# Ledger of designs, part 64: designed miniproteins, single chains, continued (2)

Each design is a single chain, and the fold is of that chain. pLDDT is the mean over its residues in the fold that is shown.

## One batch from the design tools (miniprotein)

Design m6203
Fold by ESMFold2-Fast:
Structure m6203 (fold): chain A 99 residues (1-99)
Amino acid sequence: MLEEELEEFKENYEDLLANSDPATREQLEIARLMVEGRSDELLELGERYEREGRLVAATLAYEAALEAARRGGDAEAIARAEENLARIEPALREAQAAA
């Protein structure tokens, strides 16, 4: 619906990535994919972060995937995001308890 705003966001996104701290860059990548409605790519991103032990980043990616999937009406992506969130929550709690 906002192709001009999305194009401006994409142009600014690369500049922001170059000049942002790692946590901000991750949030920007998640936000970009969510705006683009790329629930499958957000699920893959979350799974990558989970494999790296980056449970907070993985959770954010899965939550963004769920939002994008619900907005797009993608029942399979909704189910996958909910399953991944249910699985990661105990691991996140264990990691936080160990800190």
Scores: mean pLDDT 74

Design m6204
Fold by ESMFold2-Fast:
Structure m6204 (fold): chain A 98 residues (1-98)
Amino acid sequence: EQALIDSLPPEAQRELFELLERLRRAGEEFVEAVKRGASREEIEEAIERYREAAIELIRKLRELGLLSEEEAEELIARLEAGKAPALEHALAYAKELA
């Protein structure tokens, strides 16, 4: 687990930490957009940024051998399938807060 990350070349560790930070920021942006009652377009953009960051992280984890090819493809497929339901749930929540 942690020992596997620590055994990676420094450049790979740096890239992994950058991708994790990008995912965290994208998630925070999505939550804040919903909380402030942002437009549908802004919420869709925030979901897309989160999805892109998550996919890049998954691909990097697969490249580093931390995820199998099968696990990575399954996670990416779930993120692609989840986009529309996530948007509709976010919009319903924003409407209830208004």
Scores: mean pLDDT 73

Design m6205
Fold by ESMFold2-Fast:
Structure m6205 (fold): chain A 111 residues (1-111)
Amino acid sequence: SLIEEAKKLIEEAKKYLEKGNVVEAARKLAEAYKLLSLEYLKTTEDVPRAVGRILRAIGEILDVELHPEKVTVDDVIKLAREIIKLARELGDKDTVKLAEEVLKIAEELKK
């Protein structure tokens, strides 16, 4: 399922972040956000909102691929927060918890 693939990407992002690899963490989170946005499209009546989320996810992926040198811990925090919000709307408590763990690590790295 798209949710199970997204969870694996978020777990990989957590491992990269624990090693200080912020760029790879952001890349994995952007890919997870895309998969969750596609799952949201399948379950929602608000098609414009779903399309907007997918386009945003593609933009985040392109930003990491084209300008990896500009990626910061703030980008990881932003992506983790968007994943938490989207996972709550999808009703997936496991994905919320996993993304909250990523957010906590990223916020600690910013200090």
Scores: mean pLDDT 89

Design m6206
Fold by ESMFold2-Fast:
Structure m6206 (fold): chain A 77 residues (1-77)
Amino acid sequence: KKEEEIKKKLEELRELLSKEPSLTEEQIDYIVEAIELSLKKSDVDKVNEATKKFVDLAKDSSQRDIITKIVEEVEEK
C-alpha cells in the first residue's frame, strides 16, 4: 500500500514540476528521485546527495525556492 501511495505522489509531483517551463526534464528526474528516496526512508546521505544534484541544476534562486517548497510539501506528514 505504501509503495502505491508513493508512486502516486511521485507521479503528481512530476506532473506539477513538468508544468514549470523553467525546469528541464533532467532537473525533474533528479527532484523526483530525491523525493522517492526520502519517501522510501532511504539513508539521509543519499537523499541529501540527490537533493544537491537538482539544486546545482537550478539556474535561479527562485527556482530553488519553488522546488524546495514542493519537496517539503510532499515529504512532510
Scores: mean pLDDT 67

Design m6207
Fold by ESMFold2-Fast:
Structure m6207 (fold): chain A 125 residues (1-125)
Amino acid sequence: PAPAPVVNPSVPASNDLRLNYMRNVVIESLLNHPSAGYFRVMPDVERSAPDYLKVVKNPVSLGTIQAQLDNNAYTSAQQVIDDLEQMFDNVFKYIPEGHPIRIDAEELRKIFEELKKELEKLPVD
């Protein structure tokens, strides 16, 4: 594995290492996973699932999270984690067990949990 980036702890952190990890490792890994197809873009809920928004109040996709990261809309790694958890919770709430989309979500969540363990090893700020 590549060594973690070296940060001088005596300098005020202008770079959020955990937020950069979410952008460059977690979101990139999830977007490139074979099970990510349904999650790369917001689902066409109006056409394919018109009742989705009645069950899910905060629809989120990996593409939406990536766009928010690119626009510097997140101020902490925890906000990205919260949106990813919301994405998984939305699928588990709306999609029944055994459905291909739910199986894909469960695989992505497993990868996210493993990557999240590495995030916890990074220094804050």
Scores: mean pLDDT 72

Design m6208
Fold by ESMFold2-Fast:
Structure m6208 (fold): chain A 66 residues (1-66)
Amino acid sequence: SKEKEMQMTKEMMVLMAEMVTEVIEKRQQLMKQGFSEEQIQQAVDELSRKLNEELRRKVEELRASA
């Protein structure tokens, strides 16, 4: 239903915000550890990819329970 579709969109936005925070925190942690800019970018890109896959799974779980 459209009502459940809108609710799912809101829940997805919350999950996306949490993901962004996690990526920022990872970047800051690696910077403090003295990793190079290139190493930080590569690690953050890989983390972002994994988190996007997890987000997709969570969204599908929400759809399946609707």
Scores: mean pLDDT 79

Design m6209
Fold by ESMFold2-Fast:
Structure m6209 (fold): chain A 65 residues (1-65)
Amino acid sequence: MSDEDRLRQGRQLTQQAIQQAQQGNLRQASDLLLQASDLLRDVDPDNSDSARDSANTLLSLDRIR
């Protein structure tokens, strides 16, 4: 997979995560953000870290619901 393909796929997973979070599926949104973070780790580390932080926040919210 090229770096461009990883960037594209990471963006797509992030968009899907936003949709899942808006529907209240916090666990599923978190899982998608972790997948995006893994794809972006070597090609866009800042967005990778942001996605991981967002995933951890959503998991925290899911546990208290």
Scores: mean pLDDT 81

Design m6210
Fold by ESMFold2-Fast:
Structure m6210 (fold): chain A 64 residues (1-64)
Amino acid sequence: MEATVETSADNRVTRFTFATPEDAKEFARRYLEVFPDAEIVEDTPDRVVVHDPASGRTYIFEAA
């Protein structure tokens, strides 16, 4: 599964861009299995946004 990864200058936001929405959702699902305390703040057909309150980091999983 290929992804382009971009992190904001303050390390608070990381964006993962996948070739397909299916790859983005599969990665988000696996991420939530490892970090069950993470909050889903957005779940649309083309994007999942997850916030981890312990670290204050936000992760965006989307298709190109």
Scores: mean pLDDT 78

Design m6211
Fold by ESMFold2-Fast:
Structure m6211 (fold): chain A 113 residues (1-113)
Amino acid sequence: MRTAEPGDSEDERAALAVELARELGIDVEAVLVVTTPEGRSFAIAVGRELVDGRPTVVLTIAAAEASFPPELLPAIEAALREGTASGDARATAERLGELLRRAGWEVRVRHVA
């Protein structure tokens, strides 16, 4: 009956990732709050940045030491290319969430207006 703790900084990690991305001029449309199989938690902002006048889907990782499993890198890169081609950072975030969940990660996708 007492759930008044600020939580596990999940909201703060998500907010930090969004803030860092916005400082870089990225239009943030989603954030992934992730926990690795080893119990490390961090946030990844998914948004668009203008590269040569074209919207490009980019990731901002709010972690000091975070790496994707090498076996997922080609699929992650393909999802980013598809998202860039469609201009849909939210769909890209959803695809990334599915890829990471299949690798044993816990993923919560949040849409940012």
Scores: mean pLDDT 76

Design m6212
Fold by ESMFold2-Fast:
Structure m6212 (fold): chain A 82 residues (1-82)
Amino acid sequence: SHMEELAQHIDAGLAAVEAETDAAVRRETLLHMVRTLLTKLRQHNAPEELIALAEEALAAVEAGDLARAVSLLQTLRKRLLS
């Protein structure tokens, strides 16, 4: 399903972030992943609550709060699979 594919996209992005030691590369990886995720959620007319979580995660990455972004993405992943 599209929701399972989006959950896999989050898993791959978070794994890449965990493997990376450079903070700037971590931020850029997360930024690219969240932008792609948000675009796909909108394209598939995902529930507004899921889109809002992705928008909050994007804002957190842009603000440099990667810990908050990761937490929001983990919450989003869980809801995608519910």
Scores: mean pLDDT 87

Design m6213
Fold by ESMFold2-Fast:
Structure m6213 (fold): chain A 91 residues (1-91)
Amino acid sequence: DLPTLLEMLRKLKEAIEKNDFEAVEKLIDQLEPFVRQHADRLPAAREALEDAYTYVLAKKANKPQSYIDELKKRTLEALDRAIAELERLLA
């Protein structure tokens, strides 16, 4: 359901902005089946999920904070594109 996916992407963005890594990991796990199902129609959502996953892995691997901050910015930008993509489809 595309409206559910949109709500989940918005929640993922909020969790990343708040540095709530537990919520981020749970939302990635919940989003993965939806994004996989719609990947051909939602390339921005697929890229946003890939970026979010990379961000979480970098945090768990204790990568340099500057690198983690860069990944956070890129993930938030990718999520904004994914949200805009879904909003256009639902308009």
Scores: mean pLDDT 86

Design m6214
Fold by ESMFold2-Fast:
Structure m6214 (fold): chain A 78 residues (1-78)
Amino acid sequence: MKKLEEDIDIGVGRVAGAVYATVAAKKGVTPAELAKELEEMKAILKKDGMSEKAIKEAVDVFENGIASSEEEIKKARS
């Protein structure tokens, strides 16, 4: 039973996803650039030894963060 360790690992993934999403939104990334940023984030987290579940959580948080920041992305590109 590894609930505490799993929760911490997932928590770190969530923070990583949120940070990457915030940086990407402030830079005004295009949809094509977004796909590349997502793949680079996944590669970095996997290389850093994060679990598959934590990486999936980071991806979900990243995508939700980008969707919530759509207006900021448009402003950054203008």
Scores: mean pLDDT 76

Design m6215
Fold by ESMFold2-Fast:
Structure m6215 (fold): chain A 91 residues (1-91)
Amino acid sequence: MLKEIANALANEDFEKARELTLKYVDEAVAQGKTVEQIRDDLAKAIIYAAIEKKLLKNYSDEEVFRLVNKGGEIIDEAVKHAEKLAAERAA
């Protein structure tokens, strides 16, 4: 799933990246992963996408920063969703 998220981000399919990210969070929380582990996994996916654009597709720094900013927004949403699911499980 993380590779699919990275591929969606690298292709600038942010809607698909968001949908895959939320599905990953649901699965990861069900598997007992912590919010910190989920954040780290998603950050790794953004790094892979940024490397692909910068090194393999020869994107400008501004285009890479745009991807990183959009990826960060998706991670922030995913982390909030993970925190909510973890809190509901603890109740």
Scores: mean pLDDT 78

Design m6216
Fold by ESMFold2-Fast:
Structure m6216 (fold): chain A 71 residues (1-71)
Amino acid sequence: SAHAEKFLEHVKEGAEMGKDNPELAVKAIVELVKLAELSREMVEKLLERVSEVVDEETYERIKKALEELYS
């Protein structure tokens, strides 16, 4: 839960930057997930929370990138 909260905080910061640079936001989130070594189940739970923080376009890009990461 503490790791999920910190991840969401970084996602929120990335989403704010994503108004000007969505590519950077997606890349930063993917890198963070890799460094945290999150399991597929943890990634799925975090995506649910992320949907409340980011816009639809950014959310879809993050979701696809993370799905590719563990496929």
Scores: mean pLDDT 69

Design m6217
Fold by ESMFold2-Fast:
Structure m6217 (fold): chain A 78 residues (1-78)
Amino acid sequence: SLSKEKVEEALRSVLPESVSVEVKSVEKLDDGRYKITLSVDGVEGEAILENGKLVGFRTKEPLPDELERKVLQALLSL
């Protein structure tokens, strides 16, 4: 099952140590879907995963392109 610790580990494995990362929650919505609430350098975001596939990602403010790509890479590895 998907856990907060697994998401945090995936993000920390790809993001630079200078980037702050916090996973606030991991919630199962329905069959195969998880909602992840997270923060990267103080920017809050939400990801929706279905069967290990990223089907939605949204941030409250735009992330720098390089950070967004690394966040997506980490989430796709779950």
Scores: mean pLDDT 82

Design m6218
Fold by ESMFold2-Fast:
Structure m6218 (fold): chain A 97 residues (1-97)
Amino acid sequence: PVYLAIYVETADAAAAEAAAATLEAALAAMPGVLDVKVRRVVNSITGREDPTRFVADVAFESQAARDAFLNSPALRAALAAIPGLKAVEVRGVRSLP
């Protein structure tokens, strides 16, 4: 499988919780997605969770499926629908945490 990480920052903890649930459901329904796992971001220096940030780890069958997903209007719509969105960054990842 091929992995993609979507890093999301919201205005507050409640917005992050709501956004995480909504995004997980939306991403899991998209074609070519094998699995979606939402994780809290931990500050590597302090070891504390950042309640305003989360990561959605998305698994795909192939690089072609991941590339189709990244160019999907549905992905853009799902990200735009996140209430309290401050920042989003999409990264292709292969290493496990």
Scores: mean pLDDT 74

Design m6219
Fold by ESMFold2-Fast:
Structure m6219 (fold): chain A 55 residues (1-55)
Amino acid sequence: MEEEIKEALEKVEEAYLKAPSAEAFREQADKIASEVSEEAKRAVLEATDKAVAAM
């Protein structure tokens, strides 16, 4: 995985662990997605959907 995508996904994982609810996690992940490149944004949104399904 490219470093940019890897770093973005690590931020998503951190948000998942710290979020008090699925809604709070989605909001934080959306913010992360808005601050990265198109490629990283796609990866962040995909990972977010999978993490929410696991919550």
Scores: mean pLDDT 77

Design m6220
Fold by ESMFold2-Fast:
Structure m6220 (fold): chain A 108 residues (1-108)
Amino acid sequence: DLAERIRRLAEEFKKLDEKELAELYAEAVRRMILGEDLEGAAETLLALRMAVSGTYLDEERVREAVARLVEEGRRLHEAFQAGVELEPEYGESLTSQAVARALEEVRA
């Protein structure tokens, strides 16, 4: 059911333009930095990656990917709370610009 939910979300994201995708990415990263809805943010990030790459994962790999993203989000939240300088992450499909924008909005 998780894979089906994320696949459905990825299909909706395929209809969006680059700017809309970047805004969704920035919002998901912002939620991770603030420690808000880490699982929902992880699901959104995975759906964005699937939409841009065109690669769909099975149920087991989806659960593994979401768990990994949740742990990455927790570490990002902890680094933010500790006042550590956050470096933008580079993705194959989305630029570090979306991460930088999310960090700017969180710090403002």
Scores: mean pLDDT 73

Design m6221
Fold by ESMFold2-Fast:
Structure m6221 (fold): chain A 82 residues (1-82)
Amino acid sequence: SLGTEYGRQALADGEAALELAKEGKEMEEKGDPRAVSLLTAAAILAAGALFLGELAIKSGDAEGAELGERGRRLGEEALKLI
C-alpha cells in the first residue's frame, strides 16, 4: 500500500539521517569542515523521515504505521544530535 511505501521510505531516511548525524558530529568534534555538509544532509533526511512517517501513520495501514513510527523516531534522534 501507499502507507507501507511511505513507512519504508521514512525508515530508510531516518536510518540514513541518524548515521549522517553521528558521523557529522564526530567530524565537527575533530574540526573537519565537511561536518557542515553531513549535518545539513542529516537534517534534510530527518525532516523527510518525520513527514513521511506521519503520512504512513495516518494511512491506516498497520505495517506502514509501524515502519513510519520507527523512521520518525530515528529522525527525531538524529535532529537531537545536531
Scores: mean pLDDT 91

Design m6222
Fold by ESMFold2-Fast:
Structure m6222 (fold): chain A 86 residues (1-86)
Amino acid sequence: ELNRLEIEGATAALALDYEGAIRLIEEAARRGLGPHVAADVAALGALVARMRGDEEAAAGFRAAADLVATDPEAARERLIALLRAL
């Protein structure tokens, strides 16, 4: 059903260390790279949530990604909460 590129992406997402992702978001914020890392983690988190069948979590990650440009602090807190719930 999924094409080859989607299967490869899903395989990588299933291997995602979400504890490591939380640490990466926190470290990036401290280094002034928060928005870039938050956007990448939000996209990956949405994909992982979808692969698990959690549509609410997937929507939450997408909403957090949309907040990165407008309110990066709120986006970071929401992403960390979503990652801890996975």
Scores: mean pLDDT 65

Design m6223
Fold by ESMFold2-Fast:
Structure m6223 (fold): chain A 80 residues (1-80)
Amino acid sequence: SNLEKQAATVELSDEERERIRKLVEEYAKKKGLDPNSEKVQELYRLVEERLKLFKARVPNAKITDEVLEKIVEIAFEEFE
């Protein structure tokens, strides 16, 4: 509850959003999904929510490509 409320107030940087967009588009194409589909838009939402939760839990954590790739994997598993 408290973590979810904190996550709702977390803002993502333009750099983080761009990295998410690139990773989600690449992953969607690799899986044969239409990047303009509602399903891919849902995946973006899940990835952003998961990243916000991660940042709420560890506010000063460095957001590495490895962390983002793991978040995309988790979101995609929820998507499927």
Scores: mean pLDDT 77

Design m6224
Fold by ESMFold2-Fast:
Structure m6224 (fold): chain A 120 residues (1-120)
Amino acid sequence: LSREEQAALIAEALERTAESFDIMAREYEAQGDTELAELYRALAELFRRAAEAARAGDLDAAAEAILRAGELAAERSKDPEAGRAILEAARALAEAVRAGDAAAAREALSRFAQALARAL
């Protein structure tokens, strides 16, 4: 795959992740969990910004948005170990995105999602 094709696949994966976070935000809002709803809305916005940057070919900006999402989620985690796992997963994802490796980015996205589920 070309660099442009890999960036497009990364953008697609990041956008789908943002959509999933919006669904989670609506579900938590329906359950009365306003704090988790606000967190997932913020994560969705950051991942949309990352997807837009990736589509523009700015993989560094995409990685920065991902790291910001990881920091925000880690701050809201219930325990420090879970928070560290989120940060490590976010760094791995940011690295894969900067490298323009769509397969590695998708794998790292799955790990990031698992870290969020365990921490929240």
Scores: mean pLDDT 88

Design m6225
Fold by ESMFold2-Fast:
Structure m6225 (fold): chain A 60 residues (1-60)
Amino acid sequence: MPPSPDQQFREEARRLLQQLREGRITPSEALQRLQDLVDELGVSGEVYDEAVRGLAELVE
């Protein structure tokens, strides 16, 4: 099955969250990269909100 923009975004978001867990990027940098991916891939706001929630859980 061809990957949808939402599926591509979820995989890239997962990698960004992993880099954040490893301390390789800051929370602000992770959020900026997620926003860049939304702009490039045209994903739904619901999928973006899901990724932002995952980011918030890692910084609390």
Scores: mean pLDDT 77

Design m6226
Fold by ESMFold2-Fast:
Structure m6226 (fold): chain A 95 residues (1-95)
Amino acid sequence: SLERKAASLLTGASILAIGAAVHAEITYGPEKREEVERITELAERMNKALIEAAKDPSKAKEAKEEARRVGEEVGELLAGAVESGVKALELIEKI
């Protein structure tokens, strides 16, 4: 259904926005500013691809490929932050 597709798109956008906000809150600084800017850029690329695909279904394949690339780059950036968080929790559990 159209509602289900809209919900999926909003969920994806929300996850990217939350990831960027959390990263900014925890690690803002000169070196981390570049990572935050990169995540924001990736979120913008994803939103643009999704909007174009929504307006023109013939661009769905291009949007899917762009989404895959953006997902990989976001995954790499967020995996580092998540892994650091998990390590911190593991240390707390051992106390």
Scores: mean pLDDT 60

Design m6227
Fold by ESMFold2-Fast:
Structure m6227 (fold): chain A 80 residues (1-80)
Amino acid sequence: ALSEKEQKMLALVQELAADLPEEHQKLLTEAVTAQLQDRYEVIDAFTPEQKEKLREAVGIIREKVEANREKVEAEVEKIE
């Protein structure tokens, strides 16, 4: 189970990904959850197509973080 802090981090990522296609949202949620739990084998088990979609989703999230830097930094500070 995720800690309260990890759940808040996952919720923030899901909010940033809310306008992405469902498959991108699922892959990003699974990858972030696995990373928070140090379960890298989950990400390693992704197909090449899933890894490509994950890279695309990460790129979009990174761009959104940059565009909304002040809001994202404020939310991260509340979690940390």
Scores: mean pLDDT 75

Design m6228
Fold by ESMFold2-Fast:
Structure m6228 (fold): chain A 71 residues (1-71)
Amino acid sequence: SNRDQAIQHLQQAIDAVRRGDVSTALQHLRQALQLAPEVSDLLLQAIIAVRRGDRSSAIRHLQQAIDLLRS
């Protein structure tokens, strides 16, 4: 499903953020945004945090998006 695919992209985005791989994180975030527009506000906040180098805020928003998609 689109939700399952979005969750996979968000998990890969979290791993990329933890690794400091900004370009890979943003690529997965763009894919997740297309697959799960219902969490778009959280994903846009995560993109802003990633671009600012705020890893903790990025991971928090991404985890919240995953939790909503699993509900």
Scores: mean pLDDT 90

Design m6229
Fold by ESMFold2-Fast:
Structure m6229 (fold): chain A 87 residues (1-87)
Amino acid sequence: MSIEEQLKQQYPDAPEEVLKEMVELEEKIYEKLREIFTNKNLTPEERKELQKKIKEYAEKLNELLNKHYESLGLPPRPKAVVPEIVP
């Protein structure tokens, strides 16, 4: 399933613009995770920078979700989990 399809299933009540932002953030997170996991030539410094970017995007995604659910008076959903890739 695509990231867009997964997010639509998890958050069917989210407006299209919110879903689009969530898709973009998830795609950015996934791209950075993929690079860390598949690129065996990354330096420790490059890995730390990618992990920092992933955390920043995940925090933005969590803020977007929390604001959306808070605005609807719905209970907060579990925070998006950023997997720590330990080789």
Scores: mean pLDDT 70

Design m6230
Fold by ESMFold2-Fast:
Structure m6230 (fold): chain A 100 residues (1-100)
Amino acid sequence: ELEALRAQGPALYAKLAEYYEKLFPTEEEQKKFEELTKETLEKLQEAIENLDREAVEEQLKKIEKILLENSDNPEAVKEFIETLREIVEAQIRMLELARE
């Protein structure tokens, strides 16, 4: 189960990268997104490390809002957020299993 979660990681990150490139096809758009989401991503990482599922969901909703305000492709935004949520849930589960 821990090994299965680790094996899932590369595929989920590849899928996340695909949707990211679809949402932000230029370096300038990618840089703008990084600047807009830097604080939210830092808080998301802190919430993951603290196993704070409520804070994780709050930060994911903030990222989704930023994406929707800066993209005309709501379907790609939804797929990106769903993929990111799967990655985050896998990270939290791996941390929980490591504390057994």
Scores: mean pLDDT 77

Design m6231
Fold by ESMFold2-Fast:
Structure m6231 (fold): chain A 84 residues (1-84)
Amino acid sequence: SEERQQILQQVQDLTNQAKSQLTQNLSLDDKIAQVQQILNQLQDLRAALERGGVLTPEMDALFQQSLASIQQVLSQLKAEKAAA
């Protein structure tokens, strides 16, 4: 459905936004804050779909992959901050 395609596009856009923080000319604290916000938005979206009973196994697999990717970005930024 169009709604399902829009949700999948939103998940991809949020994932790309998080990854783009690695190359932004911002402080590490600002990058970490932005990636954390994106992670929270994606988690909230998944939880809302699950509560609504509309989260399919295929959609959930994409959410889990995207969450893992964003968590990897966050871990990288936190490691850079710890090394600085």
Scores: mean pLDDT 87

Design m6232
Fold by ESMFold2-Fast:
Structure m6232 (fold): chain A 87 residues (1-87)
Amino acid sequence: MEIEKVAEGFIKEAERLGVPKEKIDELRQFADELVEKAKGKTPEEKARIVGELREKLVSIMPPEAQEIYNRIKEAEEKVKKRLEELK
């Protein structure tokens, strides 16, 4: 599932920037819950869920972690472009 890939990307980048393991574990649990909620949902609901995951990541990142946010946006834009090409 694309949401799972986005979540793993977020977690890997947060680990790389030195976010504490406890917060990484919280993000992983949150992502797992969102992936479960995304099962059987519409593309619009899945996009909303990705937004919620992004907001959670932003809340745990230090102010200097702008690069993580940019990489997340790039991943989201690639998914959006793929969906637009399929329509």
Scores: mean pLDDT 70

Design m6233
Fold by ESMFold2-Fast:
Structure m6233 (fold): chain A 88 residues (1-88)
Amino acid sequence: ERRLFTDEQFDAVLAKTDEEGKLMLEILRKHGIRDGDAFLFIRGAVLAGLSEEEVREMAKKLGYTDEEIEKMLAAYRDLKANPKVKPL
């Protein structure tokens, strides 16, 4: 079971998203990620300061495929390298 936000909850978050959230969404699209739950998961992981290993393990348990996980990790690396993306 995915313990992620629903599409409706994701849309509500996007409606209130700042320029950082828009930048994150664009980076995810660059890596082929279009899933709203994946966007919210990666944003949460960045804010929580999770390691790549923690992101991989959690995404696998949430039912993402190995291909999706590698795309998510590539996006996560790009986000962590971006000076506009700040952890909590």
Scores: mean pLDDT 70

Design m6234
Fold by ESMFold2-Fast:
Structure m6234 (fold): chain A 75 residues (1-75)
Amino acid sequence: NAQKKADELEKKADEAFKQGNYEEAVRLYTEAANLDPARRAQYLAKMSEAYRKLGNDELADKYLAQAVADEAAQG
């Protein structure tokens, strides 16, 4: 089940984020988004926050904009 695999990846990404491993968190959230596109906006928002922690404001802004667009497109 892709949904359950995405949930497992999200938990690993959240743990990496809590440990300050922001690049690892981005990688895991990206894989989770690919497995569960319905939650893509959620994962993109988390990736944005991780990039902000890494000091990459350009990527943080890009992924936040994508998260907002993905959420608005759902209905």
Scores: mean pLDDT 84

Design m6235
Fold by ESMFold2-Fast:
Structure m6235 (fold): chain A 80 residues (1-80)
Amino acid sequence: SQQEKADLVQQLSVRLKLNDGQRARLQAYVDDKDVAVSTLRSILRFLDIMEENPDITFAEAAKRAGLKSQTLDLFLRAIS
């Protein structure tokens, strides 16, 4: 739902300490690519795994979160 996507974008924005411009770009990415709620939840899970495992690689954390490398790359570019 639109509300679930908005809530997840808010959670990601707070957690990553995004400024207004970064948040707007994240929202545009979610809308433009029609990013699924499940994908946004996988990104949150990726962040949890990274925090809990400081020595983990991005690739291994993404794999454990069920997140495709292409999806992670697009997300990281959106918030840059």
Scores: mean pLDDT 87

Design m6236
Fold by ESMFold2-Fast:
Structure m6236 (fold): chain A 78 residues (1-78)
Amino acid sequence: MKAEELEEEARRRREEMERRARLLEEQAEELLKQPEKEYIGLFLRISAETERWVGERIVKRLLEEAERLRREEEEREK
């Protein structure tokens, strides 16, 4: 696996995570305006936070692995 491939995967996952989290936040905000749906709104807000938390950790690990591979490639050659 190449460092470039991991960087691309990290970008794709970050975009997907942000898209999903924003959708959940948008829905949560709309539901939180309705007193009868406050509980559902809170659930969606927590889901958005979880989505970002998990996604950021995955992206960070992918980028750390990519950096490690780049350094190894540079040091192996010359």
Scores: mean pLDDT 80

